# Ledger of designs, part 53: designed miniproteins, single chains

Each design is a single chain, and the fold is of that chain. pLDDT is the mean over its residues in the fold that is shown.

## One batch from the design tools (miniprotein)

Design m1944
Fold by ESMFold2-Fast:
Structure m1944 (fold): chain A 68 residues (1-68)
Amino acid sequence: GAMAKLSDDEKKALLEHIKGLHEKFMEKQELLENEELEKLREKLTKLADEENYQEVEKLLNQKIQELD
C-alpha cells in the first residue's frame, strides 16, 4: 500500500491532514443530498480499507472545493 513507503512522521502527517479534511467535510455535509452523502461515505470507506489514503485525501479535497 501507499503507506508502506512513508516514514512514521509522514504517515502521521498524512493521517492528521485527512482527519482535518474529514472534519471540514462534516461541516459541509448538509449541502449534499442524503443519497450522494451515502455513496461518498461508502467510497471513502472502501479506499481506507485498501490503504489508499492519497485517494481519500484527493476525494475529500475535491468534494470540499465543490461545496465551497
Scores: mean pLDDT 74

Design m1945
Fold by ESMFold2-Fast:
Structure m1945 (fold): chain A 65 residues (1-65)
Amino acid sequence: SAAAEAAARAGRAAAEGDGEAAVRYFKLTSQHGGERYGELGARAAREGDGEAAGLHAVGSASQAG
């Protein structure tokens, strides 16, 4: 799904330390049905919490699938 793809991209960007890309992809996840986890992931990425952002990316993919 589009939400799962966006969540995977957000998780990779967060793991690579690219917080701006992670926030963009988490916002896309929210638009495609992963809304709650997409918002939480975007917040964690903005705050520099890569571990929390990664967990929320997995949650977004599960919610959208």
Scores: mean pLDDT 68

Design m1946
Fold by ESMFold2-Fast:
Structure m1946 (fold): chain A 68 residues (1-68)
Amino acid sequence: MKKIALVIAPTEEEARELGELLKKLGGFDEVILLIGKSIEEGKKIAEEISKKTGAEVYLFATRALMEE
């Protein structure tokens, strides 16, 4: 089964840093960066990708978006 990492960050720099870390850790077939999206918007996008492709989609958010 295809595994996709979906990264949400407020800036391109933060998205790239987290995306690079996930690529180094391995275990994902694809890493997708979403800049300027909320966690809620990211969840909707992850669900749509999973439903259309049958892939396992894992949502990662930068620390700034976890701060309520």
Scores: mean pLDDT 76

Design m1947
Fold by ESMFold2-Fast:
Structure m1947 (fold): chain A 50 residues (1-50)
Amino acid sequence: SKEELEKKVKIVGDSEIVKIEGNTVYISGTPIYVVPTASKLMNLGYNVKI
């Protein structure tokens, strides 16, 4: 599901999904890439933690 979600959101730059816990997605990476990735995940209805 992690790999599938990364493909679906079109991960930007070096941002990465670290883990998924229920409706919460934990991401890491350079801030300039983490922000747009977080926005895409929030658009899909997820809570995002860095």
Scores: mean pLDDT 79

Design m1948
Fold by ESMFold2-Fast:
Structure m1948 (fold): chain A 93 residues (1-93)
Amino acid sequence: EKERKARELAEKAKEYIRAARLAVEQGKRLLEAGDVSGAQAMVENAEKAIEEAEKYIDELEKLDPELGRKLREELEEVRKAVEEVKKAVEEAK
């Protein structure tokens, strides 16, 4: 059932993108509080969420290339945010 699978894949990809964004926000707050180890854990959580989102986007792109491309673009913005927090964590060590 291609339409149902595309919708399910898109929803899961969006949830993981949202989870990665939340982890980035929490990581920034933890760094401000001086909790470098907690911030590093949030970076790791965000990276895992991005990996999961990529898997769903790859499958989605086979069924709905346009929607897959839009979510891939959103994922790239999240990757940039994660990289910024990751650098801040390394500098705080």
Scores: mean pLDDT 87

Design m1949
Fold by ESMFold2-Fast:
Structure m1949 (fold): chain A 93 residues (1-93)
Amino acid sequence: MKEEAEKYVEKAREYLKQGKLAQASFWANKALELDPELAVPVLIELADEFEKRGMYEAAAYLYRKASDAFENLGRTELAEKYRQKAEELEKKA
């Protein structure tokens, strides 16, 4: 449901702004289940923030979710890019 996905993305971004990454991740993943196209941007923003904080395992997890979403959307080159990024971060975890 697009309307619910939009609300979940807004909630994820609000928690991200507050530095509450666990809560942001929870709502971003709920949005991803409803509308991958709408959710992917906040998922990448969240992954970038985890990476910046040295939380490589969490960042890799979210980049893999973004990669899967891009694959489902037919964006194969972006899917491969974020899959490779996740794999590289997993080596640092």
Scores: mean pLDDT 86

Design m1950
Fold by ESMFold2-Fast:
Structure m1950 (fold): chain A 69 residues (1-69)
Amino acid sequence: DIDELKKLVEEIRKLKEEIKKKLSEEEYQALMQELNAKERELVARYLAGEPVIEVQKEFLEFLKEKLEK
């Protein structure tokens, strides 16, 4: 569902912005390394045939985990 995908993309974007506001520059740089590794993993899974919605849901949960801690 394209609408579900759009909602997930927007939630991910908002969480990235909130995380950036909460972190120092050094913490943000460290988090970007983790985000790059996670995005590469999820892109590989999408290319292997996983639905993009499930991939984006997992990325959203990863970001929520980072915001909570």
Scores: mean pLDDT 76

Design m1951
Fold by ESMFold2-Fast:
Structure m1951 (fold): chain A 73 residues (1-73)
Amino acid sequence: GLEKNIKKAKEALEQGNLSAALRYLKEAIGHVKNEKLKREAQRYVDLAAEALAQGNEEKAKEYLKKALELIES
């Protein structure tokens, strides 16, 4: 569930695999119980997906890190 997908997302980010990190974060967010936290994390994941679509890997990585920090707290 949540904990396993957080761990996989973190590992993917450390490896620079942004597509994998995005996928694992989407799965982790599905397990978040706090609705406000879920919405904020989803917003950053959506922004990361847009940045990746534009080829802006640095910005995508920033947004993925922000989503991860929110759901790890």
Scores: mean pLDDT 84

Design m1952
Fold by ESMFold2-Fast:
Structure m1952 (fold): chain A 74 residues (1-74)
Amino acid sequence: WPPEIEEALEEIRELYKKAVEDPENREKLIEEAERKAKELLELAKRTLPPEYLKPLEERVKKIFEEAKKALEEA
């Protein structure tokens, strides 16, 4: 897929890392990450071939799972 998709995935991951490190802004950062993930998946459905959608959804899910574990430990 285009580099813009990879950049968006990295941005979502970074927002979750910030949420772990900043308890005061955690809820806002999680909401922003979730919003960006939804926007990315909607964009992908319109612009990417169907064969890329499932791998992209799986990558987003992995980011969420990693973030959930980190937040539980924080």
Scores: mean pLDDT 76

Design m1953
Fold by ESMFold2-Fast:
Structure m1953 (fold): chain A 94 residues (1-94)
Amino acid sequence: SSELIEELEKGIKKAEEALKKGDVESAAIEVYLIAKKALENSTDEEIIKLAKEAIRLATEALQLHRQGDLEKARELAEKAIKLMKEVLKKLKEL
């Protein structure tokens, strides 16, 4: 899982940098991709739960962004990034 950890670290950094630039769409897409990768490569129940919730939040953020609700989209993208940081922490403990 060292390769998975590396990919998640890169994805989290990209998502945070996108949010700093106001690019909520790119941030949500990046979180979706790394959350899906964590889900596909984990058998840990807690990681699976966190990754599924991050996918849900990122998907909702993208939908809200398309509807023009930029404030809510940003809030959900930030929450999804926090969940992926928790996934990363748990992966490093395994």
Scores: mean pLDDT 89

Design m1954
Fold by ESMFold2-Fast:
Structure m1954 (fold): chain A 83 residues (1-83)
Amino acid sequence: MTPRELFLKYAKPKDGEVSIEEAAEGIAIVLEKYEGIPREVALEAAKEAVKKEDKDGDGKVSVEEAYRGGTMALALAHEKLKA
């Protein structure tokens, strides 16, 4: 299963959109399974990253915005683990 397939299994997008909570959980699972980041740290980083992608403030992001958030979440998670 690819990282994107795993994300889609947990985020369960509807009409190309996911809630911030669903996107964050999907990203956190990917970071835990593929990068070995503890789920609690991954989830905090994912929530921060996805909130930054919610530019309209509607509590939802597109699947593509969630994928961009995943890249940011990985960087944030590594920073949290160092300090």
Scores: mean pLDDT 78

Design m1956
Fold by ESMFold2-Fast:
Structure m1956 (fold): chain A 96 residues (1-96)
Amino acid sequence: SPSEEELEAEINVSLVRMLSSIGLLLARKGDAEGAIESLERALELAKKLKEEGQEEAAKESAEIVVETAERAIEILKDDPEAVERLREIKEEAEEL
């Protein structure tokens, strides 16, 4: 049976997936600020997982954030400020 720490890690990965999906939806609606905020929250959860020693959960979460940021960059490509901020999120996730 998973430990409490393993269950919390699974919940946090699920939250990263949910926040990433919300970010993509907001990007498609043209809400660049909402998309960035949602992905920054997903990135913070991925960083927390790494700090807590949940290496596999952190890696999986980071890969979700990278993929989602790349898709959001393509959706928001005509917004250079949003693209720059999304690239920073992607780069930080790639370092996890």
Scores: mean pLDDT 90

Design m1957
Fold by ESMFold2-Fast:
Structure m1957 (fold): chain A 60 residues (1-60)
Amino acid sequence: GVEAGARFLHTMGGVSLEAAREAVELYVAGRREEAARLVSKHTGVSLEAAERALAVALEL
């Protein structure tokens, strides 16, 4: 769910809990490129890596 996914991104990716929650909610809403860009901006990982992290986060 959103809360578990946000906690995963915060703990493993170093994204603030607030930004992590926003990214997961964007991804769920189908705004996947915006979500990946937000994670990439806060972590420095590639857009492809950010997309994979978001996909994993949604399965939690």
Scores: mean pLDDT 79

Design m1958
Fold by ESMFold2-Fast:
Structure m1958 (fold): chain A 87 residues (1-87)
Amino acid sequence: MRAELEAKLEELKKQLEETAYEMGKAIGQKDLERAFELSKEIVQLLNEIKATLDKLGLSEEKKKAEIEEMNRSMMEQTAKGLEEGKK
């Protein structure tokens, strides 16, 4: 159970990073409709991540650290996508 939840969390984090990159790329290409659709996917992924963290029974401090790490990763991937989309 716990190992399955940890594997699910890692998969969701990977999907979040990939979606953030694609959203940045869409913004760089000025495809605002696609960027908006991808932003909705990010919200859904974040909700699933929060639910998975709750099921894992992490402390509030560990949940905060995970959220801060994800926010950092999202910003980095979005910036990389944005630069790629401008080409």
Scores: mean pLDDT 84

Design m1959
Fold by ESMFold2-Fast:
Parts: C-alpha cells; structure tokens; sequence
Structure m1959 (fold): chain A 62 residues (1-62)
C-alpha cells in the first residue's frame, strides 16, 4: 500500500472515468499479481487498474 499526493502539473483520467488531479491524496493498494485499487482520498472515488499503470501512478506521487 502506498499513499501520496499527486504532483504539480499532473491530471489523469482513468478508463473508469475516475479523475486524479494535482494535489489529490491518492492511495494505491495491490490486490493481486494483475490488479491494484486506486482511491482518490479527497473525492472518495475508486478504480481497479493493471499493475503497470499503478506503478506509473506511484511514480507521480510525492
């Protein structure tokens, strides 16, 4: 599990329609070998994504 703040200048829209914006607190929880849950803690929105995308989002956290 990783919690961080999405860095300045970054905004992402996930395939589910969940939006991650600059300054949002993001939680990433690995579920299994293929999938992770991403939670925007400021909006309460959640999405399931593939691990490579989760690793990319982790690289954008401060």
Amino acid sequence: MVIGTLKKGVELELPSGVVLKEGDRIEIKELDEEYAEVTNLDTGEKAIIHLPQAEFIKSLLE
Scores: mean pLDDT 83

Design m1960
Fold by ESMFold2-Fast:
Structure m1960 (fold): chain A 64 residues (1-64)
Amino acid sequence: MDLSEIARIAREEGLSAQQTQRIVGLIQEKGAENTTAEELAEAGGISRSTASRILRRIEEAGLR
């Protein structure tokens, strides 16, 4: 799993370093395919819309 690419996507979507670290940690534990937009939004402290966009970009990159 390319965690550096996931971190890049999160930063481009405007997440802070701490928010990026939390969402990367969740994806590392559960896998990107098993992570929901709701779980990502809660972990990152971000909107569900932003979480859905991040997950879509991860999928487009072949990481989900």
Scores: mean pLDDT 81

Design m1961
Fold by ESMFold2-Fast:
Structure m1961 (fold): chain A 67 residues (1-67)
Amino acid sequence: LVAESEKLLSPEYVQEFLREVLSKTTDPEDKKKLEELLKKAPEMNLEERAAALIEAAVILSLEKAKK
């Protein structure tokens, strides 16, 4: 198996995760944030990709807790 950290930090994986979270998000402000991250995703460096994954994970957790 490929190292999980490499998978999580790949541009393709980050974009896939952001799209998944965006599809499950209902809050308009969080949707805006995720759309901005998706637009920047192809140009992101490693630090930015890691930050985007963390931000998306937080948004997803808050969305699940919202109800």
Scores: mean pLDDT 74

Design m1962
Fold by ESMFold2-Fast:
Structure m1962 (fold): chain A 92 residues (1-92)
Amino acid sequence: MGAALGLYSAKKYDEAIEILERQAKKTGSAQEYYTLGMIYESRGDYEKALEYYTKAAKLGSAQAARNLGEVYERLGDVEKAKEYYELAKQLE
C-alpha cells in the first residue's frame, strides 16, 4: 500500500513540475524558474537545479544567484560559487 501511494504522489508531483516548466518557458518568469530550481535541489538533482537557478538569476533573481553560489560551493567549485555570490550582490 505505501509503495503505491508513494508512486501516485510522485506522479502528481512530476505532473505539477511539467506544468510549471511549460509556464516558465512561455512567461520567462524569474520566480517560476527559481521555484523549479528549489524543487530539483530538494530532489538532489543538482544539474537541473543549477540550470533553473541560472535562468532565474539571468532574469534578475538575486535569490537564485545566491543559491547558485551555495550549490557550486557544495559541489567544490569555489570559483563559480564566488562568481554567483558577487552576481547576487549586484542584483540585490
Scores: mean pLDDT 78

Design m1963
Fold by ESMFold2-Fast:
Structure m1963 (fold): chain A 94 residues (1-94)
Amino acid sequence: MEKDIEEAKKLFEELQKKGYSREEAVRYIADKYAGKSPALYIAAVLTLLGEAVDRALKEAKGDMEKIRQLLEPEFAELDAYVKKLNAEIEKKKA
């Protein structure tokens, strides 16, 4: 677990050096660890969602409908990632 986190941090730095954006680098790490480390995969996805929530809260200033609209793409991506993770878990149990 901890070793996977250290590897992910190094990979994140390498991806940024190669010209990946922060969001692209975190998504790459999430995809790579989707079946290997569920905790690390979820941590990466939640990091992206947390940043999106912070931006939405600052822009919406309490407007719930605007918050929903700003976060809808992020929740759609999170749902897709969770479905991918569940598929990988089921493959290991089969």
Scores: mean pLDDT 68

Design m1964
Fold by ESMFold2-Fast:
Order: C-alpha cells, then sequence, then structure tokens
Structure m1964 (fold): chain A 78 residues (1-78)
C-alpha cells in the first residue's frame, strides 16, 4: 500500500524535522544538520514511491530544496 508507506515516511520526516528544530534552538547545529540529513533520506524514499505522481513528486522536490537550504544555513553557523 503506497499510501500507507507514504504516510509512515511523512510521520518519520516530521519527527526528524521536529528533533532538528529542537537541536537548532539549543544551538546544537551539528545534531540539527544530522537530523535534517536523515530527513532528506526519508524525502528521497518518498520520492521513489511517488514516482508515477508528478504533482506529489513536485511537492516532495520542494521540501527537499527547503531542507537543503536549511542545512546550508546551519553549516554557516559552525
Amino acid sequence: DKDKKLSELAEEFQKLVQEAEKAEKEKNYKEAIEKYKRALEILEEMRKIAEDDPSLVAKIDDLIEQVKKKIEELQKKL
């Protein structure tokens, strides 16, 4: 069931982002970066599952871009 897998991955993605935001607030930028990198891995898995849905792929690609920019911002604080 693709929908169930996507929902489970979306939940894991949200959890990783929440943990990364907490680490960022605590100024633990290395931990925040590692959590965002794991979130990127989840988004890439979601993209593979969504491969036949161009609209969903576009939304996932937007999230990938946002997370990549966040990692770059945090790396500048190291």
Scores: mean pLDDT 88

Design m1965
Fold by ESMFold2-Fast:
Structure m1965 (fold): chain A 77 residues (1-77)
Amino acid sequence: NAEKAIEYLKEALGLVKNEEARKLLEEAIKYVKEKNYEEADKKLSEAMDLAEKAGELDKETEELLTKAVEYIGKAAK
């Protein structure tokens, strides 16, 4: 489940152009690898908010990030 979360985060990183949102997605990937799912979820939520503000949270990007949230939740339990 952690590996699936990382794959969805990497795919979303390919679609997001805003540098601050990209940095937060990279931090979320780092925290998933460290099994710090609470911080990973926090960074992912911040990245989603910035992507939305930048006008980059289209349907495809939103679906990928939503799947990342789901698999982080599954990895945490």
Scores: mean pLDDT 83

Design m1966
Fold by ESMFold2-Fast:
Structure m1966 (fold): chain A 88 residues (1-88)
Amino acid sequence: RAEALRERLERAKEGAEVTEEKLLPRLPELDEEERRRAEEAAEEARERMRELLAKAPEEEHEVLRELEERMVEAARMAVRLEVALRRA
């Protein structure tokens, strides 16, 4: 379960880094709506991880806390890149 989340997160982050490098010079600034959507995705990821942490055993807390920060950032970046790609 934690491995599945980590794999999905790693793929999202790798895709974001590669896409960011290619689109960086042509990325427009985000509108308030687009920024709001990115923040919603980040908050949703964080809330999900928080619920897992609240109910998970202590052993899983270490992995989940590290994944939480990465999932939040990956979710925000993925939404931003999706918006940029659809505009391109």
Scores: mean pLDDT 68

Design m1967
Fold by ESMFold2-Fast:
Structure m1967 (fold): chain A 58 residues (1-58)
Amino acid sequence: MKLYRAIKDFPKLLPTELELKKGEIVEELEVVNDDFWRVKSLETGEEGYVPKSFLEEI
């Protein structure tokens, strides 16, 4: 399981996106392209797309 931490808050704009709070831990599910990944929040169990620039590997 590959884990990432949100380095800043990401307010979702689209229903397919996942809202992130700074410090939130997510699991990588799919690398869609160079800019967006599909991830799952370990806190809420919700899935969605987030910009990879908002994530750091842990």
Scores: mean pLDDT 80

Design m1968
Fold by ESMFold2-Fast:
Structure m1968 (fold): chain A 73 residues (1-73)
Amino acid sequence: AREYFEEGGRLGAAGRYEEAIALYEKAIELDPDFVEAWMGLAALLERLGRLEEAHEYRAKAAEISGKPLPAPP
């Protein structure tokens, strides 16, 4: 799962967004609790202007993480 996430990040940085999306989707299929993969996919979708899909994936990441508030210093 993490290997697919890492390769997805590399492809996204190279501008190969479709391939990066496919790799993030594989990471999610192998580990549905992988919050970073959901967030990475959402970020790519926002870059592509797919805001509704990005919102859905962010909502999934928030649901899985369950803890949105940072600790105070």
Scores: mean pLDDT 74

Design m1969
Fold by ESMFold2-Fast:
Structure m1969 (fold): chain A 77 residues (1-77)
Amino acid sequence: SPAALEAEIAALREEIARLEEERKRLEEELERAKKENVPASRYAGLALRLVGVETEIELRRRRLARLEAELARLRAA
């Protein structure tokens, strides 16, 4: 049903928003780490976490696009 798809879309948007906030925090931590000359291992750990969060955002954005396309098809029919 359209209502069920709208609920899934809303949940995915909330998940993406939370992940984008985490990405922003990690980017800020990486910039501070550069300025504070932290050990390379700490910098590498933050960079790896950032890549993980970006991957999760991309996967959820792809799912969101599919659900939005499906909702549009159901509403156009």
Scores: mean pLDDT 88

Design m1970
Fold by ESMFold2-Fast:
Structure m1970 (fold): chain A 86 residues (1-86)
Amino acid sequence: MIEEIREAAEKAAKWAGLASKHPDKAELIMKAVRLFSRGVIYKSAGNYEEASKLYREAAELFKQAGFDEKAEELERKAKELEELAK
């Protein structure tokens, strides 16, 4: 649990760094990072359905920003969470 939160925080920090490198896409990137961070909180609470939804919303924003690989990563994580929600 603590390790998972730390890994998610490190990932969010790295993605926030992308906003500084891509100022024209910064709003989309930061919105995606906020949704991902909320999703991590819901996942930690065992609410996999809401976490999956937030990860999909974050993926869509990364796709709009042109970061297709990061969007695919979040879509894969959302599918894993949907399986856990069963």
Scores: mean pLDDT 81

Design m1971
Fold by ESMFold2-Fast:
Structure m1971 (fold): chain A 67 residues (1-67)
Amino acid sequence: SETLRLELEGAVYEIAAAVYLRLGDLEGAKEHLEKARELYERALEIDPENEAARANLEGVERKLEEL
């Protein structure tokens, strides 16, 4: 489904952000987390009851607050 595709793309961006954080690249991490956020927000526009997308969005928002 389109929603699942968006969730998987978001997860890929989160993995990339973790790599950038490990390398000390805070700006690279932030950019990739912001892309993950957009993808999860889009998934929730399509399916507002998607618990996985909501949980992932909350996780990304917390990570962005910590940068």
Scores: mean pLDDT 88

Design m1972
Fold by ESMFold2-Fast:
Structure m1972 (fold): chain A 55 residues (1-55)
Amino acid sequence: KERLEARIAHLEEVLKEIDEAIKKYQNDPEQVESLKKAKAFVEGELARARAELEA
């Protein structure tokens, strides 16, 4: 459970970095599209990790 909590914290930090990157590269549609895909993947990982922690 300790490793899972650390993973959740890390994924939350990565999401913040992705959101900042989207704002930084907002004039580059290819970069924004790639970052949005990365965000969706990380959100899925985070949701899965949280569900596993609560189970």
Scores: mean pLDDT 81

Design m1973
Fold by ESMFold2-Fast:
Structure m1973 (fold): chain A 71 residues (1-71)
Amino acid sequence: AEELIRQAEGAREAGEEFEKRKEYVAAAHYYELASRSYQEAADLTGDEELRRKAEELREKARELREIAEKA
């Protein structure tokens, strides 16, 4: 679980950097990776905070994909 959380944090930070550069497809990809890792960690631990983080990042990735599609 701890390794999954670290992977999720790294992917989230990468997503934030791409989002700042307006590279929305790359940002969405990294947010999707972070969401998946947080979800796996939540499933192993039962930690609802990790589940909420996964859901937030999944929604953020969806929004960024929509922006990229419309651009």
Scores: mean pLDDT 83

Design m1974
Fold by ESMFold2-Fast:
Structure m1974 (fold): chain A 113 residues (1-113)
Amino acid sequence: MRELTVTLTVGPDSTAEDLKASLGAAFSAVANSLEHGEDAATLGALGDELAAAVARLDANPDASYEELVELARETLARWKEILLAAGYRLVGESEETREDGTVVLSARFVKEA
């Protein structure tokens, strides 16, 4: 059984660069959870969506907090579709808004051997 967690974070003072860092960290965590040569096509598809999100942030470097949160939600939704299509099962999902306005989006997946 393989398990992975995707976590994206947007604070009230977050910039486009901060969301790029959060997206990159989430992608690295997923890549580290995939075995050598396994799910290479899935990793490629996740990377394509990461590249698309980064391109949108590069086109709008002054993105508002609300725009950053929405892009994070959209990217996580696209990554969920890719992982489900690759045979992963969603076992947990949360969206938490902390007292300081920080939004934490998390999704947990498992894949049976």
Scores: mean pLDDT 83

Design m1975
Fold by ESMFold2-Fast:
Structure m1975 (fold): chain A 56 residues (1-56)
Amino acid sequence: GDALLRELAAELGVSPAGLRGAIAAVRSGDEVQTRVAAHELGISVEELRRIAELLA
């Protein structure tokens, strides 16, 4: 839910909108966009995928 997304974004030091965009990239299946999003957030692609699954 939105509350968990906001808490995770705060823990990562990123905006909730930025984290939503990164999760959308994972869900699109675009590996290039997923890699770029993970890099922009300062996390690994594997960590971003785990976050996306946690928020599903």
Scores: mean pLDDT 81

Design m1976
Fold by ESMFold2-Fast:
Structure m1976 (fold): chain A 72 residues (1-72)
Amino acid sequence: LSKEEEAEIYLALGYIALSLGDYDTAIKMFEKALELDPSNAEAWRGLAEAYEKKGDIDKANEYRTKAEQAAS
């Protein structure tokens, strides 16, 4: 299993956790994806969504900016 494949698995798990309302698990999974691939804009977006759902708007905005930078 390559680092890129592992990052994809963590990304998928993060979005599954988001859909279940488990925002703490979603954050952990997206952080793992970003440890493996920091250029993954989708993982930064997922992290922003998880923090927004937790009411941490400042972190949500910070991670949205990271997603835009990674997508460019």
Scores: mean pLDDT 85

Design m1978
Fold by ESMFold2-Fast:
Structure m1978 (fold): chain A 66 residues (1-66)
Amino acid sequence: MKLEITFNGDVSSFIGTVLRLIGDPNLEVELIGDNTLKVTYHGPEEEGEALFNELKSDPRFTVKRI
């Protein structure tokens, strides 16, 4: 699964979320803009869908599949 995450402000303002994503061994995380991350998930589909739904529920940023 591939996701694009856009934050309201700099990625550094969301350091807790960024560190959580980088710390996951099933995630490949790339900074593609000052407030945008590209995330590729390589683990089980159920856990990937749970991650997408959790991130999408936060109104402070926008999450889309790419």
Scores: mean pLDDT 80

Design m1979
Fold by ESMFold2-Fast:
Structure m1979 (fold): chain A 92 residues (1-92)
Amino acid sequence: SAAAEAEARRFEEGLLQLAGIARERKLSEEEIERIATAIRQALLASGVPEEAAREVEELVREALRAAVAGDMETAEEYARRAAEIVRRALEA
């Protein structure tokens, strides 16, 4: 749906902004874990199924870890994959 596509696009944009911050500030593994957990909780609250939210949580961790390492191409790929899971989970 157009609404699911719009939400997934906003999610991808937000995650890419977080990746930029992670690279600039060199976020710790603990900070990455807290961010990924918070995103999972937000997705569950918005009606995303637990399995999908858990997959997105892992992809968020990998995106932020890649960004801290300076690998923004890999971070962007994980962000796109996470957004696609969100899009599919929001479609009825």
Scores: mean pLDDT 90

